# Designed miniproteins, single chains: the designs that were tried, part 93

Each design is a single chain, and the fold is of that chain. pLDDT is the mean over its residues in the fold that is shown.

## One batch from the design tools (miniprotein)

Design m3430
Fold by ESMFold2-Fast:
Structure m3430 (fold): chain A 86 residues (1-86)
Amino acid sequence: MSKRTRTAALATAAALALIAASVDPSEAEASVEAAKELLREVMETGSKEDAEEALDLVELAAKELTVPEARERALEAVEEAREELE
């Protein structure tokens, strides 16, 4: 797997985890934690540009979360990852 392909796959997985949190509020916290770990791997394995694109995708998914606490934590995770990328 190329570095770019791996980054795209991890970003997709993180976005799907956040979408899952929006359909089952009882599992929202676990899905957000899984997304945070996937975001850390995106930061470690992707190029800066690929990681920024991945974070934009995950941020859009986070904004669609219906559980306010999960949405806040997901957005904080994205912001932390953006700061680590810089």
Scores: mean pLDDT 68

Design m3431
Fold by ESMFold2-Fast:
Structure m3431 (fold): chain A 69 residues (1-69)
Amino acid sequence: AEAEIRAILAAGVDAAVAAPDEAEAERILAAAANAAIDHGRAAGVPLERVARLIAEAVRELAARRAARA
């Protein structure tokens, strides 16, 4: 369900915020995004909805990394 996708992405953002550089943060987020897509497919969540949640996670990561500096 969407709640599980949000949890996967939230955990990915938390880990990516703690990453030492942007390349590592991007790798962590990409892994979380792939897991979210896989879970969404298994749960019958439309890809367009999963893509929107991933976009929200990308924006949150950017904002939180800027605030942590």
Scores: mean pLDDT 84

Design m3432
Fold by ESMFold2-Fast:
Structure m3432 (fold): chain A 66 residues (1-66)
Amino acid sequence: EISEETLKDAVEFLKTMSLEEFKELLDTYLPNLSEEEKEELLKLFKEKKYEEAAKKILEGIKKELE
């Protein structure tokens, strides 16, 4: 389960990133993401929808760890 505190921390972290750093984060933590999923996350980041992007990233990381 994703806590609200974890989500807020992730959102704040994403706000400090450049687009290039965000791409590196996805490659590091979610290397198995499909091309479509990566494009969706990049779109959310470009639109400054950091909460939606953070939720998807945290869910993806959880799935990789299970």
Scores: mean pLDDT 79

Design m3433
Fold by ESMFold2-Fast:
Structure m3433 (fold): chain A 66 residues (1-66)
Amino acid sequence: MSPEEKLREELERLARELREQGKSLAEIADEMARKAVELSEELNIPEEKALAIVTEILTEVARELA
């Protein structure tokens, strides 16, 4: 599994857990951004790329909640 795939899988899992907890989209966005920065440092992924993946997942979450 690539570092990007690991990042995406962890962020998708986090988004699911936060949704199950009844967190708002804004709270999910904040937690995912923090996790993405942490994982980008650990996996040596550019922060901009990690945040782009967060944006993609949040867009999907927002679409499902609408």
Scores: mean pLDDT 82

Design m3434
Fold by ESMFold2-Fast:
Structure m3434 (fold): chain A 93 residues (1-93)
Amino acid sequence: MENDLKEAEAILYLWRGRQLLEEGKYDEAIKDFEKAIELLKQLPDSPSTRRLLKEAEAYLYEAKAKFYEQQGNKEMSDLYRKKAEELRKEAEK
């Protein structure tokens, strides 16, 4: 019951974070993805929770990459873009 509410809340943060990412609000998107990860880490380990965590972490790194790109920090942008790509490859396994 409580875990179902935490999963639903985490999914809502993921969806809102994605919308903010599309709107170019990268700092707000980062906060939403971090909240999603925090909630998901409180859930019991399951295939569903592992998939959602990988997805949330990939979006977090993509948002950080775009945030640093917007700040003119190419080194950090490239680093986080690579991290997001690695997580997506692991999820497609």
Scores: mean pLDDT 84

Design m3435
Fold by ESMFold2-Fast:
Structure m3435 (fold): chain A 70 residues (1-70)
Amino acid sequence: MSMEELLTRLMETIQAGDKEKLKALGLTDAEIDAIAGKTSAELDAEGQKALLKAAKSVLDDPEKAAEALK
């Protein structure tokens, strides 16, 4: 799976509000609440930080991220 595909799946997972998959990426409950079910335009500063943390987790371990997001 390409990095582009993983980042696309991350955004789809966030918008779908799939809390189990977001937890598997290492996000806290507070970070999940800041981003789950939201589009990029709806994110406040805390939501943007949580999104960057999730994206960094994907970049740091693409194989683990692919398992979490499938």
Scores: mean pLDDT 78

Design m3436
Fold by ESMFold2-Fast:
Structure m3436 (fold): chain A 74 residues (1-74)
Amino acid sequence: MSVEEAVEEIRRIVEEVRRKFEAGELTLEEVDEAMARIRDLVLAHWADLSPEQRAEVFEMIRELVEIRNEVLER
């Protein structure tokens, strides 16, 4: 997987989580699985990410943490 493919996969995962969250169908397990997958992708590609890609990934992770907290408080 290229770094570009990894960033696209992270975007896809975040979009799916956001969609399910808005529908009220997101489980804590699904958020934790998404976060684990993103963590693995970030760890594998961190050194190759541009500053712009790192900033984007950081913002996406921050959004997932906020979503996870909302799911926990349901």
Scores: mean pLDDT 83

Design m3437
Fold by ESMFold2-Fast:
Structure m3437 (fold): chain A 76 residues (1-76)
Amino acid sequence: MDAEIERIAREAERTRDLRAAGRRLAALFGLSEAELLAMAAALRAGPEARAALAARFAHLSPLQRGGLAAAALALA
């Protein structure tokens, strides 16, 4: 999975299409657009909501969590 995330990030840097990269990352994590919008709302809601989201995804690597957050914010 990390190699796919790195590939998507590299493609986004090359093409500058962050929304397309966000959609690919969402598909990689098996997430719907509604789930990503809910994550984006949580990331914007403040430090407590952000901490709860980080705790929920603590089993993911920092790269995976960063990619997921970027996908949520790019698609919202």
Scores: mean pLDDT 71

Design m3438
Fold by ESMFold2-Fast:
Structure m3438 (fold): chain A 92 residues (1-92)
Amino acid sequence: GKAEVEALAKMIVELGKKGAKVEATVDGDTVTIKISGLTVTEQIALALQAIGLDLDGLPVEVSIKGDEVTIKVGGLTDEEKALLVEAAKKAQ
């Protein structure tokens, strides 16, 4: 639910403060977040957080390529989409 989206948003902001590059795109009720410059430990932590969203009933896809993690979250409300987009902006 919203709490799980808020937890992901908080992690994205924290990773950005540590130097990760974050980009977000919106398509309908889906937000795709691409995060680069991650350590292996940060990639694992982020993937586990995204899996937590899927277990809470949101459609989530995660891919890891090199130092980049891409998370695609569907089924989002307008408020939840805004939360993830603002997190990506704050991570810059």
Scores: mean pLDDT 82

Design m3439
Fold by ESMFold2-Fast:
Structure m3439 (fold): chain A 105 residues (1-105)
Amino acid sequence: DPEIERQKAIVEAEAERQKSFVEQFLDVAEYEIKNGKVTKEELLESVDKFTDLFKDKEVGELLKKYVEALINGSSKSELEKIREEIFKTIEKKKEEKLKKIEAEK
């Protein structure tokens, strides 16, 4: 079914886009906070915009957790753990959406 294959491609493309935005956000946020170039409020506003764009409140909450950890001076190990949780959550949601599409074949 060409429609189902198109829906699967859209889900995969959206997940890759979300991962790309998250990757860039995490790398830039750590650098900008450590150098005093961005406020916590500006980063949280960016997280809210990403949450709205992807309609993913769970990933949004994890991004807020990462920002809070950066502001509180958490260890690299703690930041890496949150980062891994974010990407694992994106992959899980992608797989759930793909499984739902496959079940409708």
Scores: mean pLDDT 81

Design m3440
Fold by ESMFold2-Fast:
Formats: sequence, C-alpha cells, structure tokens
Structure m3440 (fold): chain A 80 residues (1-80)
Amino acid sequence: MELSTSDLIKLAIELGVAKSEKELKEKIKKELGLSDEQLKDPRVLTLGVLLLIAKEKGIPFHELVRPGITLEEVKELLKK
C-alpha cells in the first residue's frame, strides 16, 4: 500500500474521526482489538485508520483498500 500513514492520520482528524493521533490509535485498539505492539507495524496502523474512516463514513472497506490507491482517491470517495 502506497498511502502515507501520516497523511491518513491527518485526514481522519480533519474528518472528525479523532482529535489527535493518540486518540485515533486508541480507537483502533478498541474497535479492532489491536495492541500497541501491533500498531508499531505501519501497515497495520494504515489499515486500522482506513477501517475507522470507512466505518465512520459508511463506505465499504474494500473500496478504500486497493493496491496503489492514492490519498487523493480516498478523499474523493469521502466526498459522498
């Protein structure tokens, strides 16, 4: 996955999913049952952020998670 994790975290905060990166990570741990150790993997963190955005906006997760998907494509899907 080529999405920048930091850009996705910023997007989630801008969308009101969380107020900070720390709160976003806490929500991922709560919703997905993940540990702090698992969130040290950038791929796990990226997927967790995308899943929370999909859940909050009511978008099918498989439409957000595609090989080579860009941050711009994620933003376009969220404009609905």
Scores: mean pLDDT 72

Design m3441
Fold by ESMFold2-Fast:
Structure m3441 (fold): chain A 80 residues (1-80)
Amino acid sequence: LSIEEVLEIVRKVLEESGVLSEEEIEEFLEELRELLERGVDVYEAVREVGEKFKLPKEVILEIEIALGVAELEEAVRKVT
């Protein structure tokens, strides 16, 4: 997954969760982008930013699941 694809998946989960405002979602995504551009592991970056924004553990888990599903779908597309 590209950084842009990761950010889009995370945005959708946060929008569906309703735990952050639109402004807070954009701020979350900017901090996540900065960590990903620095080479931080995507799941480590999500947990770090999620904890900083005080996301419920359930929402962090939903993001991790959505990212894992997207990585699996990308792998299937490459072999299909």
Scores: mean pLDDT 82

Design m3442
Fold by ESMFold2-Fast:
Structure m3442 (fold): chain A 88 residues (1-88)
Amino acid sequence: MEEERKKAEYRRKADHLLIAADINLVGLESMVSLYPLSQEEVDAAIEGIRGAIDGLLEAAKQSGDPEFLAEVEKRVKEIEERIEKIRS
């Protein structure tokens, strides 16, 4: 039971970090389209998003659920592709 609880906690942590990364990315995409942001501002925002991605991948691995990890890795790939569009 304790082991199942820990797995659920890691899944929840990963879900929260994934949602946070997505919300922050949508916000950054909107800001870039509406305002002339400096490269330093964009880079700082991207660094924050990448930090959340690193944390969620670690949490997903700790969950011990390979199907969930695969879903998270797919979502991370999509986020990374969107980040590259902002940088290019």
Scores: mean pLDDT 80

Design m3443
Fold by ESMFold2-Fast:
Structure m3443 (fold): chain A 65 residues (1-65)
Amino acid sequence: SAGEAMLEEARRAYEEGDIARFFELLREGYRRYGSDPAFLRRLAELMDELGFHEDAAFYRARAEE
């Protein structure tokens, strides 16, 4: 999906050290897909993989609403 592709681009930006682009992609993804529970679960998974466990918990809780 377009949302999943955006999260994969965000992961790549983070791995390359482009933290500004990483946060831009996360903000745009949340803006476009933040009402999609499937997107929020994948976003939470990405946050956990990168060590942002509080953010991961927030997005998981949001996905269950």
Scores: mean pLDDT 86

Design m3444
Fold by ESMFold2-Fast:
Structure m3444 (fold): chain A 90 residues (1-90)
Amino acid sequence: LEEDIKKLEEEIKKDPKNGRAWFELGKLYFSLKEYEKAIEAYEKFIEIGKNSDSIYLAYEYLAEAYKKLGEFEKAKEYYEKAKQAKKEAE
């Protein structure tokens, strides 16, 4: 867990545009209930991989993280973005 986070942080230091590493880091922080850190990692993934077919998954995780933080309007916004991105990834 801690070792996995450190390894991903080292990958990101070598290549800050490694979208996969940012997405995996976000998932690990989410599992640890570090929702603010998970949000930051998913936002970086979205910035890097804006045209990725998997962008809707990052929006779904962002919506769930915001919901966990009680930010219900933000959660709703990202659920709608996830729905739209999934349609575009046909």
Scores: mean pLDDT 80

Design m3445
Fold by ESMFold2-Fast:
Structure m3445 (fold): chain A 83 residues (1-83)
Amino acid sequence: SEAEAVAKEIYDLAIKYIDALENKDIKTAAENFNKLQALMEANPELTEAAYPYLLEGLKALAKKDYEKAKEYFKKAAEAAAKA
């Protein structure tokens, strides 16, 4: 479905963003964040469905728990794909 394809792309961009942050690659992090933000703004219904998991992922990211952040963003993508 279109929702599944968009959710996968959002997830792939989020993982690239997290990996870049962990590696302190500011340029790559900014590029992937900008693409992620644009897709989320274009797909508000998917973002709403993912919201609880996005919030937990952002909390993990703030703690530099990159593994837990990736886990929550995967759950967010799964929720968005079902929206």
Scores: mean pLDDT 82

Design m3446
Fold by ESMFold2-Fast:
Structure m3446 (fold): chain A 62 residues (1-62)
Amino acid sequence: MTPIDDKQAAADLYLAMGHLLEKKGDYEGAIEWYRKAIELDPSNQAARDGLEEAEKKLEEKR
């Protein structure tokens, strides 16, 4: 018995890790965590938005 909440909790954790790494300026790390969040919950718009933002920041930083 695997509740949906377990996947959501893991996705929320990965999303939080992405945000934390973005604040540190680690956009490559943030992208990895956002991708993991999307893998667990493909409908997670916050993770998709974070991924796009981190990718743009990474491109600017090179």
Scores: mean pLDDT 77

Design m3447
Fold by ESMFold2-Fast:
Structure m3447 (fold): chain A 63 residues (1-63)
Amino acid sequence: EEKERIEFDVRQLRHRASTLPDEEARERVLKLVDEAMTAIKQGNLEEARKLVEEADRLIREAE
């Protein structure tokens, strides 16, 4: 199911964010993760996916 896949991705991103050495990057990613969770709760899976993709991009840039 799409919702469950996005929720899994969000959990992985939260874990990866917590290990980032840059505090600013960590806070930005965690904010995006929280926004994605809110979008999932609202049933907006399209928005949640976009937020997950943005968070993944920021993690890759910060790593």
Scores: mean pLDDT 81

Design m3448
Fold by ESMFold2-Fast:
Structure m3448 (fold): chain A 68 residues (1-68)
Amino acid sequence: RAEAEARRAAEEAERAALAAQLGLPVYEAPSTDPEQRALAKEIADKLIEIGDAIEEGLKTGKKPPEIK
């Protein structure tokens, strides 16, 4: 658990270091709080559901019935 969190922090630090080396301004993450990150994850999960439904429609060529 703690090791996984440390790994994510290390990856984030590496990305920040790369941005600094490229001469880009360090862009602070829009959400640093765990609560905001959890909310973003919920939104991402819902977007994935929508994306999966769209992909399945495109691959099968069948459109879902229209809700009137």
Scores: mean pLDDT 62

Design m3449
Fold by ESMFold2-Fast:
Parts: C-alpha cells; structure tokens; sequence
Structure m3449 (fold): chain A 86 residues (1-86)
C-alpha cells in the first residue's frame, strides 16, 4: 500500500535524523569517530528505506529524490550550526 510505504519512509527519516543528531552530539562531546559511525548509520537507514520505497512503488521515485535533497540540505545546515557552537 502506498500510504504504508510513505509512513515507513517517514519513520525511517525520523530515525535517521535522531541517529545523526546523536552522532553530531557525540562528535562535539566525545569522539568524532564514534559520532561519525552514528551519522553513517542514520544515512544508511534513510538510503535503504528510499530504495525500498522506489522498488515497491516506482511512482515514489520523485518523492524520494525530493526527500533526499531536503535531508542532505538539513544535515548540512545542522552540522554548520552545531560546529559554530564549539
């Protein structure tokens, strides 16, 4: 069902954002290496969910591509803001 795959992608995006936020926090307070591991895990969760959505519903391709652009832009800006707080 299209609505189910959209919900799954939205949930994966929220989980990815949480892991990236935690990774950025760890990079500031503990270790850049440990923080980077969490950031990469978050990115992979979003990437895998996007690929699944497109595979099951090819009409989702444009939506997933737009979400990817927004996700990467948000990550870039969040990283900039957090680095300035050092």
Amino acid sequence: KLEEIKKELQQATAEAGSLIGYGLYLSLTKSKEIGEEYIQKGRKIFEDAGKKAIKEHPEMKKYVEEMKKLFEEGYKKAKEYIEKLK
Scores: mean pLDDT 78

Design m3450
Fold by ESMFold2-Fast:
Structure m3450 (fold): chain A 101 residues (1-101)
Amino acid sequence: AASKARIRARAEGGEVTITVEVPERFSTTVALLAIDAAEEAARELGVEIKSIKVKIEGGTVTVTVEVDAEKAGEFARRAAELLKRKLEEMGFDVEVEVEEE
């Protein structure tokens, strides 16, 4: 049976928040994968990451990335897609939600 993971990505102005819910034992690994996915998305889209902040609380990983507001929605979608793929490769069953304002 696959472990479940949930990804929520929200873009509001120049701030992109990616929240991942996983079993707590995977939280550190998932935080590193989320950073990697954000950096890969930025490289592919030619987007500059102005800041990145990571918070781990139990099984919840929150990565907050500041980018140009015009690119934030596209960046959020691509980062979420890349992170989903990385988590699926680890054997997770992944649900994804993306919100743009």
Scores: mean pLDDT 86

Design m3451
Fold by ESMFold2-Fast:
Order: structure tokens, then sequence, then C-alpha cells
Structure m3451 (fold): chain A 62 residues (1-62)
């Protein structure tokens, strides 16, 4: 499943991957375009929703 999340411009693909893996989701790809990250995740609906929240909470800070 693809998730689009707003991130800090200084956020790295590695940081996004770590946040998603903390939620238990498998990261298939990460693409960062300015303040937006497009992340392709594999997992349960709960794991994917949790991954999106953790990415936004940890990396969405101004």
Amino acid sequence: MEVLVRVDPNATAEEIKKAAEEAGAKVLSVEIRGDMARVTLEGTEEQIARAARLIAEKLGKP
C-alpha cells in the first residue's frame, strides 16, 4: 500500500524507513519530493496506519 506523508525537508529515507519498521510494516520503497514522502509499505492495515502516524509524528516537525 502506498502512503503519502508530509515530512520535514531534512528528513532522510533512512529515518522514514526506521519509523515505518518500528510500526512493524515492511518498507518496499521511499521517494521524497520536498516536504512530501511517498512510501510503499507491506503489512496489515493496522501496521500501515501506525507507520504513517509514526512517520508524521517523528519526521513531520517543522
Scores: mean pLDDT 78

Design m3452
Fold by ESMFold2-Fast:
Structure m3452 (fold): chain A 63 residues (1-63)
Amino acid sequence: MEEEGKKLLEEMKKRISELYKAGKYDEAQRLALETFEKLVELGYSSLDAANKVIEVVVEAKKE
């Protein structure tokens, strides 16, 4: 669970960074939502999944 969630968040960070640099904000938002859903499927609570996704989006915007 934790290893899969970590890989998912790492992939999301890379892709969101690329999408933000390309100005594809709607696609970045969709990817964040998809990652949130996958984290919930892996057993994260909705609150924890949302917090992890938000952290990664904030970090990706700064890169």
Scores: mean pLDDT 79

Design m3453
Fold by ESMFold2-Fast:
Structure m3453 (fold): chain A 55 residues (1-55)
Amino acid sequence: EEEAIRALAERAGVSVETAREAARRGGLSPEGAANLAAGVDGAGARAAVEALLAG
């Protein structure tokens, strides 16, 4: 869902496009993205996005 990706992008301090690409590469569901946005701090969300982008 677009809302979950936007929430993740805001939490991680990245663009919506970067968060969407990370979710796509990592196979992260919309619910998984929402849980990352709500369940971890900004540094944790950023680290998760970077790990997903790395593969």
Scores: mean pLDDT 78

Design m3454
Fold by ESMFold2-Fast:
Structure m3454 (fold): chain A 67 residues (1-67)
Amino acid sequence: MEEADRLVEEAHRAGAAGDNRTAGRLFEEAGRLSGSPSYYWMAARFYRAAGDDEEAERLREKAEELK
């Protein structure tokens, strides 16, 4: 929980700096640690913003599996 929260903070900082790929990766790690589908949804959004549409689609599927 605590570790995932820290990764989310780092992801927000990366996103604010325009590093959408790094933000997506950090949200994906937070999702893996917490099991929360919301972090996988955030990761998918940032990967899409980075132009990684295929990776974004995979992460959306992962988020839906966790529901």
Scores: mean pLDDT 82

Design m3455
Fold by ESMFold2-Fast:
Structure m3455 (fold): chain A 70 residues (1-70)
Amino acid sequence: MEKEKEAEELLKKGEEAYKEGRYEEALEYFTRAEQLYEELYKETGNEEYLKKAMDASVKALKAAVNIVLK
C-alpha cells in the first residue's frame, strides 16, 4: 500500500534526523508519518497503525521539545 510505505519511510527519516540533531526536520517527518498512520488506522481498524501513529506522535513531541530548548 502506497500510504503505508510512505508513512514507514517518513518515520525512518524522522528517526535519522532526530539522531543527527536535526529536530525541526525530525518533527516534520514524524508529524507527517503520524497523519498517514492515523488515516490507515481509520481505514483498516488495524491497531498496529494506531500504535505506530502514537509512537510517531511521541517522537514528534520529543523533537518539538528539543527545538524549544535551543
Scores: mean pLDDT 83

Design m3456
Fold by ESMFold2-Fast:
Structure m3456 (fold): chain A 78 residues (1-78)
Amino acid sequence: MKEEEARKLIKEGIEAGRAGDYEKAVELFKKAAELAREVSKRLAAEALAYAAQALRKLGKEEEAEEYAEKARELAEEL
């Protein structure tokens, strides 16, 4: 199920981030957001918020702000 797959990817992304692999964390969170998009606005917003945090760790501030805004917009619909 896409929702379960999205939750697994979020967990894997968090683990990658804890290991300092922010590039991998961003990839996993972006994939989680894409899977969650059609099934759970809550999971999609969560994944986008984590992607923004990981992007900030990589110094990609503009992309991080874009993802944070997308997460905020979805969260306001909950």
Scores: mean pLDDT 84

Design m3457
Fold by ESMFold2-Fast:
Structure m3457 (fold): chain A 79 residues (1-79)
Amino acid sequence: MEEKRRQVAQYIIEHAEELRAELAELLAPELGEERARAFAERAMALLVEMAQAILAGDEERAAALREELRRLAEEALAA
């Protein structure tokens, strides 16, 4: 297990609400406020679940959540 991966996972779980708000603010100029908020909410929910799976050693669940997050980002940010 990579030490940095575990540290990032722990940080995401502990700061999920703040990171969600920051991500929404960061993306608002590109997506608009409503879309940025919806994306940040969904993305952070998936990231928290993935972080929990990583800390639990559930590599299969982590991989599935990573694929779901990739699909979400692709759909939300498609030009």
Scores: mean pLDDT 80

Design m3458
Fold by ESMFold2-Fast:
Structure m3458 (fold): chain A 85 residues (1-85)
Amino acid sequence: LYRPDELLRKILEEAGVTAETYTLGEIYLALLDYLENKKLLDPENPAIADVSDSLVGELFGADSINLLDLGKIVDAILKHVTEVE
C-alpha cells in the first residue's frame, strides 16, 4: 500500500477519494477519474491529456501526458508516494 504526499492527496480528494493509503491501481484509476471529470482528455484522442493548468500537471512536471505510457505514469506516481508495510 502507498501513502500519497500532499500534492497527490489534493488530486485524489478532488477525484472523490479520501483514504489514508491506496494501491497503485487505485491511484491510477482516481487519476483517470480526475482527468475525465475535469475534461482534460483530448476528445479526438483520449490517450492524450492536457494537464498544463492542473494539479496533475504539477504531479507529472509536464503540460501534457500520454496515458498509454504506463511506465512514465507509474514512475511519476511513485515519486509522490511512500510505501507502507
Scores: mean pLDDT 79

Design m3459
Fold by ESMFold2-Fast:
Order: structure tokens, then C-alpha cells, then sequence
Structure m3459 (fold): chain A 58 residues (1-58)
């Protein structure tokens, strides 16, 4: 739904900010997101991870 997509985008933004605040490089964040997507079977978490990954590769 539209609300779910918006929430996934917000989660992606917050996760990226948290990782960068912790001093992670973009390459480290990409690796972490790819592993999280592989290990998760939750569609919402996968969606949020894919959005974050796309933003990093923009």
C-alpha cells in the first residue's frame, strides 16, 4: 500500500542516517544491506533495504 511504501522509505532513511552516524562507509552499508536482504524473509524489511541500497547507488 501507499502507507507501507512511505514507511519503508522512512525506515530506509533512518537506517542510512544511523549507519553513517556510527561511522560506516557507503561500501560497508551496501554490504550490510545486501546481507540483511539475503537473511530476511520479511517483505517490508526487504523493501526498505532495497530502497536504501538504491539511494546509495544513485
Amino acid sequence: SKEEEEQAKELAELSLEDAREAGATDEEIIESLEEAIKSSDDPFSIKAGEIALKKLKE
Scores: mean pLDDT 79

Design m3461
Fold by ESMFold2-Fast:
Structure m3461 (fold): chain A 55 residues (1-55)
Amino acid sequence: MSSNELARKGGELGKQGKVEKASELFKQGALNAGGLSEEQAEQLGKQLGEAMGAA
């Protein structure tokens, strides 16, 4: 999947309260975009997933 598709699906799952699944998709999107370590991508994905789930 493209980074854009992963971000879109992650946002949808986050709005449904599926924060962990959303975080995983955001992590995959960040890794696919490049420029981030696995640890940085995981941290970013978790933060984005939690932010979407909190809304």
Scores: mean pLDDT 71

Design m3462
Fold by ESMFold2-Fast:
Structure m3462 (fold): chain A 57 residues (1-57)
Amino acid sequence: SEETLKEAREIALKKHGAELNPNAPETEKHRKAEELFIRALNRARDDEELLRLVREA
């Protein structure tokens, strides 16, 4: 669902953004989070698996 996609993107941004240098440009943080999200999206068969994959990353 669209709501699940939004939640998955937010989880990816929070998890991966926290792993980057705090001084890194926001664009770089978003790019890395989006890469993580797309990778999870390509592997997920359903919304529940998508959320699990982004949480486990």
Scores: mean pLDDT 73

Design m3463
Fold by ESMFold2-Fast:
Structure m3463 (fold): chain A 55 residues (1-55)
Amino acid sequence: STESLRLEQELTKHLLNASEEEIEERMAVGKKAIEEYEGSKKERMLVGLKAAAEA
C-alpha cells in the first residue's frame, strides 16, 4: 500500500544517517511491536514498520 511505502522510506531515511546503536534501538522497537500484536502477518508488518519509523 501507499502507507507501507511511505513508512519504509521514512525508516530508510532514519537508518542511513543513524549510528549502529540507534539502528539496533529502532529495529528493536519494531520487533517488539510485531511480537505484541495479534493479527495477520501483513498487519503485524505494518505495525512493526510504523513503530520503527516513529521511534
Scores: mean pLDDT 80

Design m3464
Fold by ESMFold2-Fast:
Structure m3464 (fold): chain A 72 residues (1-72)
Amino acid sequence: SAMAERGRAALEQLKAYIDEHPEDRDGIAEAIRKVGEKLGLPKETIDRMVEAAKAGDYDALKALLDEVIASL
């Protein structure tokens, strides 16, 4: 669907942003919250990704993003 395609593009762009700006933990966390809310993701899923972003655990964050992308 167009929504799923747009969601995948947004999450892939977010993965690229993490690689370009790993110092911007708060900006990454805010982007995750906004995209997750627009996609209707469960609060638990959004919270887990935000926690990973704030911790700077980008390996865990990317794994969670890949799980979300695969579920779309």
Scores: mean pLDDT 84

Design m3465
Fold by ESMFold2-Fast:
Structure m3465 (fold): chain A 83 residues (1-83)
Amino acid sequence: MLAEAQAAIAADPDNADALIELGREYAGQGKLEEALAYFEKAIALDPDNAEALLNLSGVYAALGEEEKAAEYLARAQELLAKA
């Protein structure tokens, strides 16, 4: 999956779904800063991407950034409530 997501981004750097997949793979490996960068890029492309916002919240919580974790969780919950 990681290699496929990397190939997808190489073909289309604006592929938000591939960026989210890469972020999830890096988070699963404990590479939280790398995961954060991919999820941040995904929301830069699509600010209303609830999946990316939920994953950002999780990564910030794991990094001990409780304020940012709560902020992204609230944003994701607001979007999911609207959907």
Scores: mean pLDDT 77

Design m3466
Fold by ESMFold2-Fast:
Structure m3466 (fold): chain A 113 residues (1-113)
Amino acid sequence: EEKLKELQKKALELIDEALRLLGEAAARVRAEESPEVAARVGALIRRAVAHALAGKGAVKSGKRLEEAARHLEEAAELVREARELAPGAAPLFERALELLEEAARAAREAAEL
């Protein structure tokens, strides 16, 4: 495959795994946290998911890779905030954060091609 296609595939796989982990984190937060914390963290997760999905669409286009990186970076920042508010789900958020940051790096590398 072309280097661009390899980076796109890598970014898409990382985003999909991050989205799966964010779904698991949302379920854990709903089960374990107070309603107030669950509502706040749930809002951060929904915003992070929206940015990750926008980033995924931009990666798939092959033409908006810089935009994709920005969306993934914003998703990562929201996940970092969620981790601070819900430490019981920290391992899921930490892994999702790593995946989103790696996906953003792949998108930025692809944008430089």
Scores: mean pLDDT 90

